# Designed miniproteins, single chains, continued (3): the designs that were tried, part 105

Each design is a single chain, and the fold is of that chain. pLDDT is the mean over its residues in the fold that is shown.

## One batch from the design tools (miniprotein)

Design m11883
Fold by ESMFold2-Fast:
Structure m11883 (fold): chain A 65 residues (1-65)
Amino acid sequence: NELIEKLAETLKELKKNPTTELLREAEDLIKELKKKGYSNEEILEELKKLGVDEEFAEKLLKLVE
């Protein structure tokens, strides 16, 4: 899923360089995935497979409605 891959890349960049722009991009991608019916657990498992830090990803997923 290209959207999950884009989110993984954005989160890796956000961890290295925390900017408002990257945070907004990550939030928008998470909202789009949730709108498509993905659960936080499903998104987190895919992000883990792509090498994203689990604790960091889980915290950000919980911030998005």
Scores: mean pLDDT 83

Design m11884
Fold by ESMFold2-Fast:
Structure m11884 (fold): chain A 86 residues (1-86)
Amino acid sequence: MSLEVVFEGAGEAGKEAARQLAASLEGSGARVTLEIEGDRVTVRAEGASVSGLFSTVAAAGDLFGAGYEVESKVEGDRVTIRVKPR
């Protein structure tokens, strides 16, 4: 499956979380692309495993507790998670 996680208003904490997520997804065998554009960070993963999805959900949960909003969408085989400050 394809995963896309977008961090909006990422700050330093969000950028670090995105890098850690990218490393976890790559470690699971996915093809990962990390894009940093100002305060927006996008992590894309192709061929993500169940382990990669679980890491993504856990990272999103941690950020939700840290004052971020988390929104998820499923479109076919693509899962998109958007994280933004509350």
Scores: mean pLDDT 72

Design m11885
Fold by ESMFold2-Fast:
Structure m11885 (fold): chain A 59 residues (1-59)
Amino acid sequence: MEIYEALEDYEAKSDLELSLKKGDKLEVLARLGNHYLVVRNLETGEVGIVPTSILKKIE
């Protein structure tokens, strides 16, 4: 399982994006080019698109 951590709070800009809190752990479901991931938030169970620029890979 590929896991990323949110480095900062993020507010979704569309209904396809996921809002994040700093420290959220995210499972990668798919890669959308080099700038976006489809992820599942392991805390909330929500699925959506997030920018990679605010994330750090941990696993």
Scores: mean pLDDT 84

Design m11886
Fold by ESMFold2-Fast:
Structure m11886 (fold): chain A 85 residues (1-85)
Amino acid sequence: EKLAELIAEAYVANGGELTRGELIKVLTAAGVPGMIARGFADVLQLLSGGAERASIEEVIEAVKIFLGEKFAEKLRELIEKLLAE
């Protein structure tokens, strides 16, 4: 839950996009090992076609692949709530 909140907050704070470096910082700050954080960011970069920034849909898909569907659903819900406030 806390990790999903941190990702959602970072995404909204950066105007609806996350760079690879920003995502790695959020994941490692939340206690994710550096190798796993980099692997996650690499999948995100692949889904974005090699772009430095990723859309919400690309972030959600990467989360679904690495952390599972339930985590991806929770992250989407949190981002939608933050954008509505």
Scores: mean pLDDT 71

Design m11887
Fold by ESMFold2-Fast:
Structure m11887 (fold): chain A 57 residues (1-57)
Amino acid sequence: SMMKQREEMKKKGEEALDLVFDPSSSVEERQEAIEEAKKAAVPMAEEGRRAARELAE
């Protein structure tokens, strides 16, 4: 559902912010969290359609 997609996006965004402002986190951890947040921000319907095209399903 759209609600679950929005919650995932919000959660990933908050995790990325926490890591960016955590002085003990590594650069790699921050970068990965930011990329995950960007990916989660894409509407799941569009992301699923793109993935299906790329994976031939």
Scores: mean pLDDT 68

Design m11888
Fold by ESMFold2-Fast:
Structure m11888 (fold): chain A 56 residues (1-56)
Amino acid sequence: LEAEVKALAEELGVPFVPNKSRVSADGEVTLVPMSDAELAAMAANLRAEIARERAR
């Protein structure tokens, strides 16, 4: 799934980062990996954008 999202992002020419920022209770920022559900949502959004670009 991560590799699929990366390939879709490359087709659109946008950077893909497999981590997202999380803020702890103490205000520290930690990078955490995206879940499969978040990656699937991102893939769906990227596919929709690619379809829009192809339709122009």
Scores: mean pLDDT 70

Design m11890
Fold by ESMFold2-Fast:
Structure m11890 (fold): chain A 66 residues (1-66)
Amino acid sequence: SVEEAREAIERAEEAFRRGDWEEARRYLLKAQQILTRLINERGADDPEIVPLVERAAALGRRLRAQ
């Protein structure tokens, strides 16, 4: 669900702020899996999904920069 994706992203972002790169990557992967299902069901242009995809992508770039 959208709520599960949001929660996973929030947990990943919190872990990143603490410097827990392992936990951040685990929750980011979970969020990406949920978002992939939501995109397939609702479309990539859904206004509830787009901001979550952007947040996940931004966090992914920050984690790769570590």
Scores: mean pLDDT 86

Design m11891
Fold by ESMFold2-Fast:
Structure m11891 (fold): chain A 85 residues (1-85)
Amino acid sequence: DDNVSWSQAMSAGFYFISTKGLSTAQQMMSSSTSVQQQGYQDAIDGYYDDSTAQQVLDFVQQNSTPSLTQQTQSNIQQVLSLSKS
């Protein structure tokens, strides 16, 4: 499912940005499928723009499992904490 692949890659992208840095997320994107590349790109865009991160979270809440939504929310909150420095 393209939405599941996108959601997992996007959540992983936020996780890598918060734990390893932006370059790791970019590297993961370059070695991924086109749908997963979009997920990582949306995470990178969310790192630079809090409104984009919120839009991504809203989409996941509407189109994903509660477990993946909770993981995504946690990962986004970690990235938003970094942007306040």
Scores: mean pLDDT 75

Design m11892
Fold by ESMFold2-Fast:
Structure m11892 (fold): chain A 80 residues (1-80)
Amino acid sequence: SEKEKEIEELEKEVEELLKKLREKLKEAKTKEELAKAIAAILTVIGYLELAKQAKERGDLEKAIEHLKKAVEVGKEFLEE
């Protein structure tokens, strides 16, 4: 289905963003940079887990919503 394809594409995007966030975590030189990177990673993981739970319930629309929020948080952090 169209929604299942969107979920698969968003899940791949979130995985790629998490890889980039982990690299930023390794590059953190200050406690502030470290804290911001950790907060971003935890927020992205939180939305990813909510999306997985929604998907398990068959709520594909809510899964997409949570994945889009995960992408937004990851991109906003990396655009700084």
Scores: mean pLDDT 87

Design m11893
Fold by ESMFold2-Fast:
Structure m11893 (fold): chain A 68 residues (1-68)
Amino acid sequence: SHSDYQAFLRALLDLLDGREPSPEEVALMRRLAAEDPGARRALATVLEHLRRQGAPEALVALVEEIVA
């Protein structure tokens, strides 16, 4: 739904800002990554950005698990 994608975009912005996502945001990201190749590609792009910026290892590992 549109509201799910709005929440997804907010979660991506929080990740880019170095904030740990809530369990609800993690569940949403997992679901959208499984259903939508575009969402998976967006998360993969965010993952590469987090790696380049030296984000915390736990945050990088979380996004790696979601994209895998």
Scores: mean pLDDT 85

Design m11896
Fold by ESMFold2-Fast:
Structure m11896 (fold): chain A 66 residues (1-66)
Amino acid sequence: ALALNDLEVAREQVERAKELSKSDDPMVKINAAFLALAAAVTAELAGDEELAEEALKVAKEALKSA
């Protein structure tokens, strides 16, 4: 399992990605999607399925509106 610190970082990344996804700049939205995907991978490896699912949803919404 990954360290608890890594999971905390993943949660922070999801929140930042949510804020970035509100931008009207497609490049910022694409960056938000990559940040959310990185968080999803970290959450998945740590066994936090709920966080991984939330992160994937954020990534999908960011790409959908880019």
Scores: mean pLDDT 79

Design m11897
Fold by ESMFold2-Fast:
Parts: structure tokens; sequence; C-alpha cells
Structure m11897 (fold): chain A 71 residues (1-71)
């Protein structure tokens, strides 16, 4: 289900960009967006180990961005 994975990635990327706007850190938000799309591409390629690693990094950086937005 390529379309469903792509849609989920787009929604997560939109959320990350909104957090970056609130935090005043658009470059850091774009890093999270990059990790989200790279993880989605890894899933579509069947590279589950790479997808898990990239998703973990996206979650970690997204948390840092959310903390900055709430500060």
Amino acid sequence: MKAAIEEQARRLAEAARRLGELAGKPEEAEEVVRLIFEAAEAVLAGDWEKAEELNRRAVEKGRELAEAALA
C-alpha cells in the first residue's frame, strides 16, 4: 500500500513543519521531515532495519522540536 505510506509520511511531515514554525526552527523541522520521508522510502524498499532506525531518529528529533516549541 504505497499510497497509504506516502499519505502517512506527508501528514507526519506537516506536523513536524508546524512544530518547527512554533519553535522558530524551520531547518530542524526540515531535518525531521527528511528522516520521515527516508523512513517511508526504506519501508517501500523492504529495508525494515533501515526504516526502524530512521523512524527512531525522526521520533527523537521530533520530540526535541516539540520541547523547543513548548518552551
Scores: mean pLDDT 81

Design m11898
Fold by ESMFold2-Fast:
Structure m11898 (fold): chain A 64 residues (1-64)
Amino acid sequence: ADALIAEAGEHMRRGVEAYKQGKYEEAIKHFERAADLFDAAGLPAGSQTAREMAEKAREELKKA
């Protein structure tokens, strides 16, 4: 049960780290995976936060 939440949390951390390093494509992949995992775990708030982070990374990528 908690495995999905733990995996989502790891993807959120990796996404944030990639974002800080300017690796926006990598950050987007991690945030999207985290969103899917939070959704599968029945945590819509976590999924929404992950999607918002992916959107921010996409905007940064466009500004390149």
Scores: mean pLDDT 85

Design m11899
Fold by ESMFold2-Fast:
Structure m11899 (fold): chain A 89 residues (1-89)
Amino acid sequence: MEEVIERVEELFEEIKKAIEAGDIKKANLLAVSLAIYLIGENLLSPEEISEILKKIFEAIDLAEAGNIEEAIKLLEKTKKELIEKLKEK
């Protein structure tokens, strides 16, 4: 479990850095990579993965619109929610 949480934290940090750099394409690719990783680990339902992904893409959309502070807040909230779900498994 610790290895999964570490990898999730690393991917969220990379998404955050991409958002802060204005690299929207990289942020989107990293979000897809996170989804593929979560699917492969088989710890979450497809519905749970879909919900997390929707929130990440919402954060990326906010960043593309120039709302970087709101994007980072949503991304951090989503990371916390995902880690809490993973700790329950």
Scores: mean pLDDT 85

Design m11900
Fold by ESMFold2-Fast:
Structure m11900 (fold): chain A 72 residues (1-72)
Amino acid sequence: AAERDALNLALVRAANEVIAFGESQETPDLEKLQAEAARRAADLEAAHPGWRVTVTAEVKDGEIHVHVTAER
């Protein structure tokens, strides 16, 4: 329970940090957003062994959308 709760909080944090990274750019670069999302996913997998973490970023209607999933 505690590890799953910590991972859920970390997933929300990672999503917010990817959005903030994109908003810090003069124009959101989808490739850079996807690279940052992949980096955050890899960091979470390293911190939570046994979990498969997916973080994806996209731009729709001028807004940055981030999707986060964790599986084991």
Scores: mean pLDDT 78

Design m11901
Fold by ESMFold2-Fast:
Structure m11901 (fold): chain A 55 residues (1-55)
Amino acid sequence: MDEINRAAREAIRAAEAGDREAAERHLQKVTELSGNDPVIGRIARAEVERALAAA
């Protein structure tokens, strides 16, 4: 898995654990690595918010 996908997975895992702060840090990393690709960032954000709502 490339580094962007790894950061996205870490964000989702943090969200599944209920750790919003860690999830936000990992999402920030996704944004940094993607060079402002909105598609990757939006998908990761949506997954994080769904996981946090379910936690």
Scores: mean pLDDT 77

Design m11902
Fold by ESMFold2-Fast:
Structure m11902 (fold): chain A 64 residues (1-64)
Amino acid sequence: MEALKAVENGDYDKAVEIILKLAREGRFEEAARIAEYMADKVKGKNPELAEFLRRLAEELRRAA
């Protein structure tokens, strides 16, 4: 999945774009998984972004 590779490569902008595209397509569970994965990866370097992504994942799961 391109989003997971973007997260692994540190390309968080691309990963966020993929999350939003999945949400627009109604694929909320998949979008939520990617958001949680990103949150775990960035929590040490950018805790504000990690918190935002964790909240985003919760909202996406509620929409699913």
Scores: mean pLDDT 77

Design m11903
Fold by ESMFold2-Fast:
Structure m11903 (fold): chain A 71 residues (1-71)
Amino acid sequence: LTPEVDREVEGFALGAKAAIEVTKDKELSGTEAARVIGLGMAVGGRNADKSPEEVIEAAKKEVEKFLEELK
């Protein structure tokens, strides 16, 4: 893969991990869990040009905001 694609894949993985970490103790439906993980991956991918720490932080914030909007 090209370096750009490899970076995006890492971003997706970090975003997914952040989303799972934020939601692991929450009672979400399968659909809600899938949406949150997908959102984390998308945020991670689009921020893949940033440091891993910034990618994780961005994904966590976006996921937490989405969870608040579900109320």
Scores: mean pLDDT 76

Design m11904
Fold by ESMFold2-Fast:
Structure m11904 (fold): chain A 73 residues (1-73)
Amino acid sequence: LPELTDEQKEAIKKKLVELGVKLTDSAIEVLREAGFSDEDIEKLKEELAKKPVKYTLDGRETRALIESLVAEF
């Protein structure tokens, strides 16, 4: 994964919150590979916890989502 800009990171966070996902450990590792800090990940988990979980997101799905959103920029 390329290192993400702050704008791309914010777009990904917004999309994950919109989708209503629970992040697996593998999803969290993919976010770290993409340049998300532990602070970014904890803030994202807090935002996700405010909404009902619609589905669980694994590392493969997280990678595909990041690649798709990065391609839009």
Scores: mean pLDDT 78

Design m11905
Fold by ESMFold2-Fast:
Structure m11905 (fold): chain A 99 residues (1-99)
Amino acid sequence: SEEEYKKKIINILKELRDGVLAALRAAGVPDEEIAHLQRVFDKVIEKIEKMTAKEAAEIAKSFLRFVLDWARQRGLPELEALARKALEEVDKIMEEIDK
């Protein structure tokens, strides 16, 4: 289940990445800014792939809090909702790992 939990965390981040990038494109955010944010997500995912499931969940949770705050500061309620949902999903996985 260690590998399964890690795959779930990575999939949550990939789904959030795709949803965030789609929402930003729809909002008319410049391609250069979208590309930069995609690189940030990809770097976090790459880092997580080298970690244990518990470490991956902790880093993912920290990153998701950062994304949530970023969306709030910019008045992007759609991104805020996506980040909040992803954070709830990671929290549930962390509860399972801590058993």
Scores: mean pLDDT 84

Design m11906
Fold by ESMFold2-Fast:
Structure m11906 (fold): chain A 89 residues (1-89)
Amino acid sequence: SKIKELLEELEKILEEVKEIVEELKKTTDILKAIGLLLRIIGLEIDAEKILEEMKKLGASEEEIEKAEKIVEEIKKLKEEAKEIFKTLK
């Protein structure tokens, strides 16, 4: 199922964002931190595009709810990353 593949892509994006946030916590290099934050922003945009594609393909309400929860977790991790970045200054 294309929708199942898109959900699996969202899960992969979420795991990548989690790894980037953990890397951000360990860095003291501001330029590296900027790059990591930009990567998270790009991944959030990709995740939102996948959610919209799932909606266009007629994904079920249950599938959309799962995808929306993943996107919201990614958004929460992005806000955490922004707060971590502020502590590096």
Scores: mean pLDDT 89

Design m11907
Fold by ESMFold2-Fast:
Structure m11907 (fold): chain A 99 residues (1-99)
Amino acid sequence: MSEEELQLEILAALARMAAAIARRMAERLRESDPERAAALEEVARLLEEAAERIEAGDLEGGAELLEEAARRAEEAGDEGLARIARTLAENARRLKEEI
């Protein structure tokens, strides 16, 4: 139980770190590209919600939100953030299989 809880906490922390990266990018783009900044704010929101779902033990819901965050990041032109979100979604699905 405690080891499983630690794995969920680590995955959620990584999702929150990705959300912080998305917010930082949005702030940098706010003046030059407000539409893209708004899209990255939405990505950050999805990543935070995914972290909350993962902490609650909802790995499937968390993975779905991470996949949506990846799609939105790709649409916003941020391939790096999209890749991070997809990797986290894959890790969430793998963890569900191991539990």
Scores: mean pLDDT 85

Design m11908
Fold by ESMFold2-Fast:
Structure m11908 (fold): chain A 99 residues (1-99)
Amino acid sequence: AEELYKKGREAANQGKLDEAVKYFEEAIKKAPDSPVAVEAYVDLGNIYLRKGEYEKALEYFEKALKIDPDNPFVLLGAARAYEALGDKEKAEEYRKKAS
């Protein structure tokens, strides 16, 4: 899973977002409910935020929060998705929880 996650990040850094998504999905499949799955969900959420697909981004951040509910990177990602969707109250709630 770690190696697939690393390949996903290399693809994302090169702007190969569709390739990055496939690597992150395979990393999650190999090690669900793991620290590497949390990182892969965060990177997937960030890719979909960049694409303007805010509901899909939020879905990935919510999956990461089920594994690691206090992760500040996940909480801040969810806050950005809520802000983009116009839910300012939830965005502020998640930012405060990220502490």
Scores: mean pLDDT 84

Design m11909
Fold by ESMFold2-Fast:
Structure m11909 (fold): chain A 50 residues (1-50)
Amino acid sequence: AEQAELLARLGALADATTAEQIAERRRLAAELLARGVSPEEIVRAVNAAR
């Protein structure tokens, strides 16, 4: 559940253009990687939101 929520929040920041949004996206990606989510899954979450 928590991992899915982080992926959803990352996807919501797919079109991040502000420094604040970009920083949040980087933090979410780092948290997901720390949890064992693959870079491919992170990319899929971002692309699914587009």
Scores: mean pLDDT 75

Design m11910
Fold by ESMFold2-Fast:
Structure m11910 (fold): chain A 70 residues (1-70)
Amino acid sequence: MEEIIKVIKELLRKAGVDDKTIEQIINALKSGASIENILIAAYLAVKRVFGTDKAREIYEELKKKIEEVL
């Protein structure tokens, strides 16, 4: 769990997502949200700021890094 949280924080901060949004995503994970729901939440957060192409790129990178930690 801690490794997944670290991956989410690092990648979303690098992507330019604000700390408040990152904490909301982490709190959802801690409350039992699925990895799929977390990936969708991250995609939507990036899409809102940087558009669909960047959101897709970050979604794929986050999915790969989470799979490597599991």
Scores: mean pLDDT 81

Design m11911
Fold by ESMFold2-Fast:
Structure m11911 (fold): chain A 60 residues (1-60)
Amino acid sequence: SKEDLEIKLLFLEFVKEAMDFALEKVNPQYREQFTAQAEKEKARLDEEIERYRKMIENLK
C-alpha cells in the first residue's frame, strides 16, 4: 500500500541519517575506510530511496 511504501521511505531516510551520526563517533584509526564504505552504502540507499519515491508518485 501507499502507507507501507511511505513507512519504508521514512525508515531508509532514518538509516541514512543514523549512518552520518555513526561516522562522527567512529574510531579515528578507521575513519577513512569507514567514510569510503559509508559513501558507497549511502549511494545505494539514495538509489533505493529514489525507487520508493517513484513508486509512491505512481500511486495517484
Scores: mean pLDDT 81

Design m11912
Fold by ESMFold2-Fast:
Structure m11912 (fold): chain A 85 residues (1-85)
Amino acid sequence: PVTIVTATATGADHTALATGLVVPGQPAELYTLRQRRGGGPEPVSSETLPALSVAEVQARAEAAARALADASASVSTSTEVREVP
């Protein structure tokens, strides 16, 4: 199974999205994207993390999204589990 973690942070001038992919026992992936008010979405980073838990990847995604948007930004997080062969 693959767990997809998505954290969205909405600040005054920026909206940021951080998406983590977690496969048990495998290195995790974390992707971030930021959009400025009036601008288009811009990819910011793509990184490979150690084999982390879903909770740990969620914490990193939330921190990354908040850092890219605003320290006072509202953060919402969702998780989706997909069964893949």
Scores: mean pLDDT 79

Design m11913
Fold by ESMFold2-Fast:
Structure m11913 (fold): chain A 60 residues (1-60)
Amino acid sequence: SELLEKIREALEKGEITPREAAAFYLHEVKGLTPEEVAQRLGVSPEEARRLIEKAREKIG
């Protein structure tokens, strides 16, 4: 739940976008691959990896 709190805090502070938060949650908490995250969010796998990395930079 610590990771979920970090995601919520970063999103509330505007440090990450809702899309970055969703990608990071699906990958890190739900264990989806970047390809599966891309399918769920309607983006390319390359964009899914970018969104995950952007959130990781802010959340740690």
Scores: mean pLDDT 85

Design m11914
Fold by ESMFold2-Fast:
Structure m11914 (fold): chain A 62 residues (1-62)
Amino acid sequence: SEEELNKIKELALKNADKLTAEEGQAISLAIFKYKEEKLSLEELIAYAAKLSPKAAELISQV
């Protein structure tokens, strides 16, 4: 949902200083896929986990 997407973006911004470039890119790519393919939050977390376990952990806090 739009609210979930906004929460993910806020969490990513708040934790930007704690994320590597690769982790930040993983979050961005996961958000892109979420928007394009209308993924559920669970599918988004699973996709993020394939790219970065830390990115998936952050998104799961939504």
Scores: mean pLDDT 78

Design m11915
Fold by ESMFold2-Fast:
Structure m11915 (fold): chain A 61 residues (1-61)
Amino acid sequence: SKKEEFLEKVNEADKEIAAEYQARMAALQPTTPEQRQALLDWTIAEHRKRVDEIEKEIEKK
């Protein structure tokens, strides 16, 4: 179903975002609250972007 495809793609995207978050944490080593918030803001923005892209892809099918 389209719902199952959506959930599978979102789960895959979330795994990719989590991996990138870990990589950025290791590389950037954020020490200030502002640096940590910027990284969290990135995860939120990326999740929204990926969800929107997945919705558009599924609507085309």
Scores: mean pLDDT 83

Design m11916
Fold by ESMFold2-Fast:
Structure m11916 (fold): chain A 73 residues (1-73)
Amino acid sequence: HMSVKEKIDELIKKAEEAIRNGDVETAEKYLQEAAELFSKNKDKLTPEEQAEIERKLGKLYLKVLFEKAVKES
């Protein structure tokens, strides 16, 4: 049994790994799954956990946008 935070953190790690492997499409998929899980379970997270996840998701979103832009350049 994993907590919601642990599941979100795992999805974020998978997205970061996909970015490291140059797999932007897979990274975007895991980012979307993490964001959806976060949105549905905000009430199960502390304010500190919410802020941490929002920061990590925002950082990942920017990385995905950057990698897509570089690929089209």
Scores: mean pLDDT 83

Design m11918
Fold by ESMFold2-Fast:
Formats: C-alpha cells, sequence, structure tokens
Structure m11918 (fold): chain A 68 residues (1-68)
C-alpha cells in the first residue's frame, strides 16, 4: 500500500543521491546493502530500481566504448 510505495520512493531518491555523489559502482553496492535490510516486498521494489540502475550503467559503458 502507500507505506510500501513511500519506502520505495525514499529508496529510489537515496539511490539517485548516491549516484550523483558517488561512482555508479558504489551506488549499486549501497543500494544492494539497503535491499538486504528490507522486507521481501520492499526488497523486490528496490531490486527493480537496482536493475534499472545496472542497465543504465551498462548502456553508459557501451556508449563510451562505441564513441572511440
Amino acid sequence: GPELERRGLEAGRELERLRATLSPEEAVRRAAELARSLASEERRELLREIGETLRRIGDEIQEELAAR
């Protein structure tokens, strides 16, 4: 319900903040630590956010390689 959605939004905002201030690798590591501390439904939502972040990191790496 709303509580789970609120927790997911807070986790997403924290992940965005970490990515802005840390390397993408460190942001993913911190997000994984957060995911492990959550209940299964909250963990599922955060894992989805982690997956999206990993995909974007992969896209950035591929784009850098292609820009040579």
Scores: mean pLDDT 66

Design m11919
Fold by ESMFold2-Fast:
Structure m11919 (fold): chain A 60 residues (1-60)
Amino acid sequence: KYFERGYEAFVNKDYETAIEYFQKALEIDPNNKRALLYLAGAYASLGDYEKADEYLNRAL
């Protein structure tokens, strides 16, 4: 499952890989709140605060 792979990458601090898999999870379910929240967290961890805010707002 794409979400589980993204989560594994996220906890290993591989934020680029996490973003890739969370985006794939959103292709299957665009309203996956967990994927949106972790995607926001991954972008924030990489210093991309604009993207982080975008995905956080979609999750809320």
Scores: mean pLDDT 85

Design m11920
Fold by ESMFold2-Fast:
Structure m11920 (fold): chain A 85 residues (1-85)
Amino acid sequence: SAEEELQKELEEIDKEVVELGEKVRAGEISVEELEEKKKEIEEKIKKLIEKMKKAGAPEEVIEAVKKGLENFNGNVEKALEALSK
């Protein structure tokens, strides 16, 4: 179902965010690679939000995903600042 597809997409994004965080902590990612991964994940989350809206997902669920995007962006900004020093 569309709901099952959206859940799988969300789980995939969560895995990518965790993997990115692990690479940052290990020092295994460059500034350029982190910026590229940020753009890829941000685009995926934005597309997921639009799909969720079209599927009639509850507003509270959509807001939770949006908050997740804001938290992700803030964490990446902190990581980029740390890597740039």
Scores: mean pLDDT 81

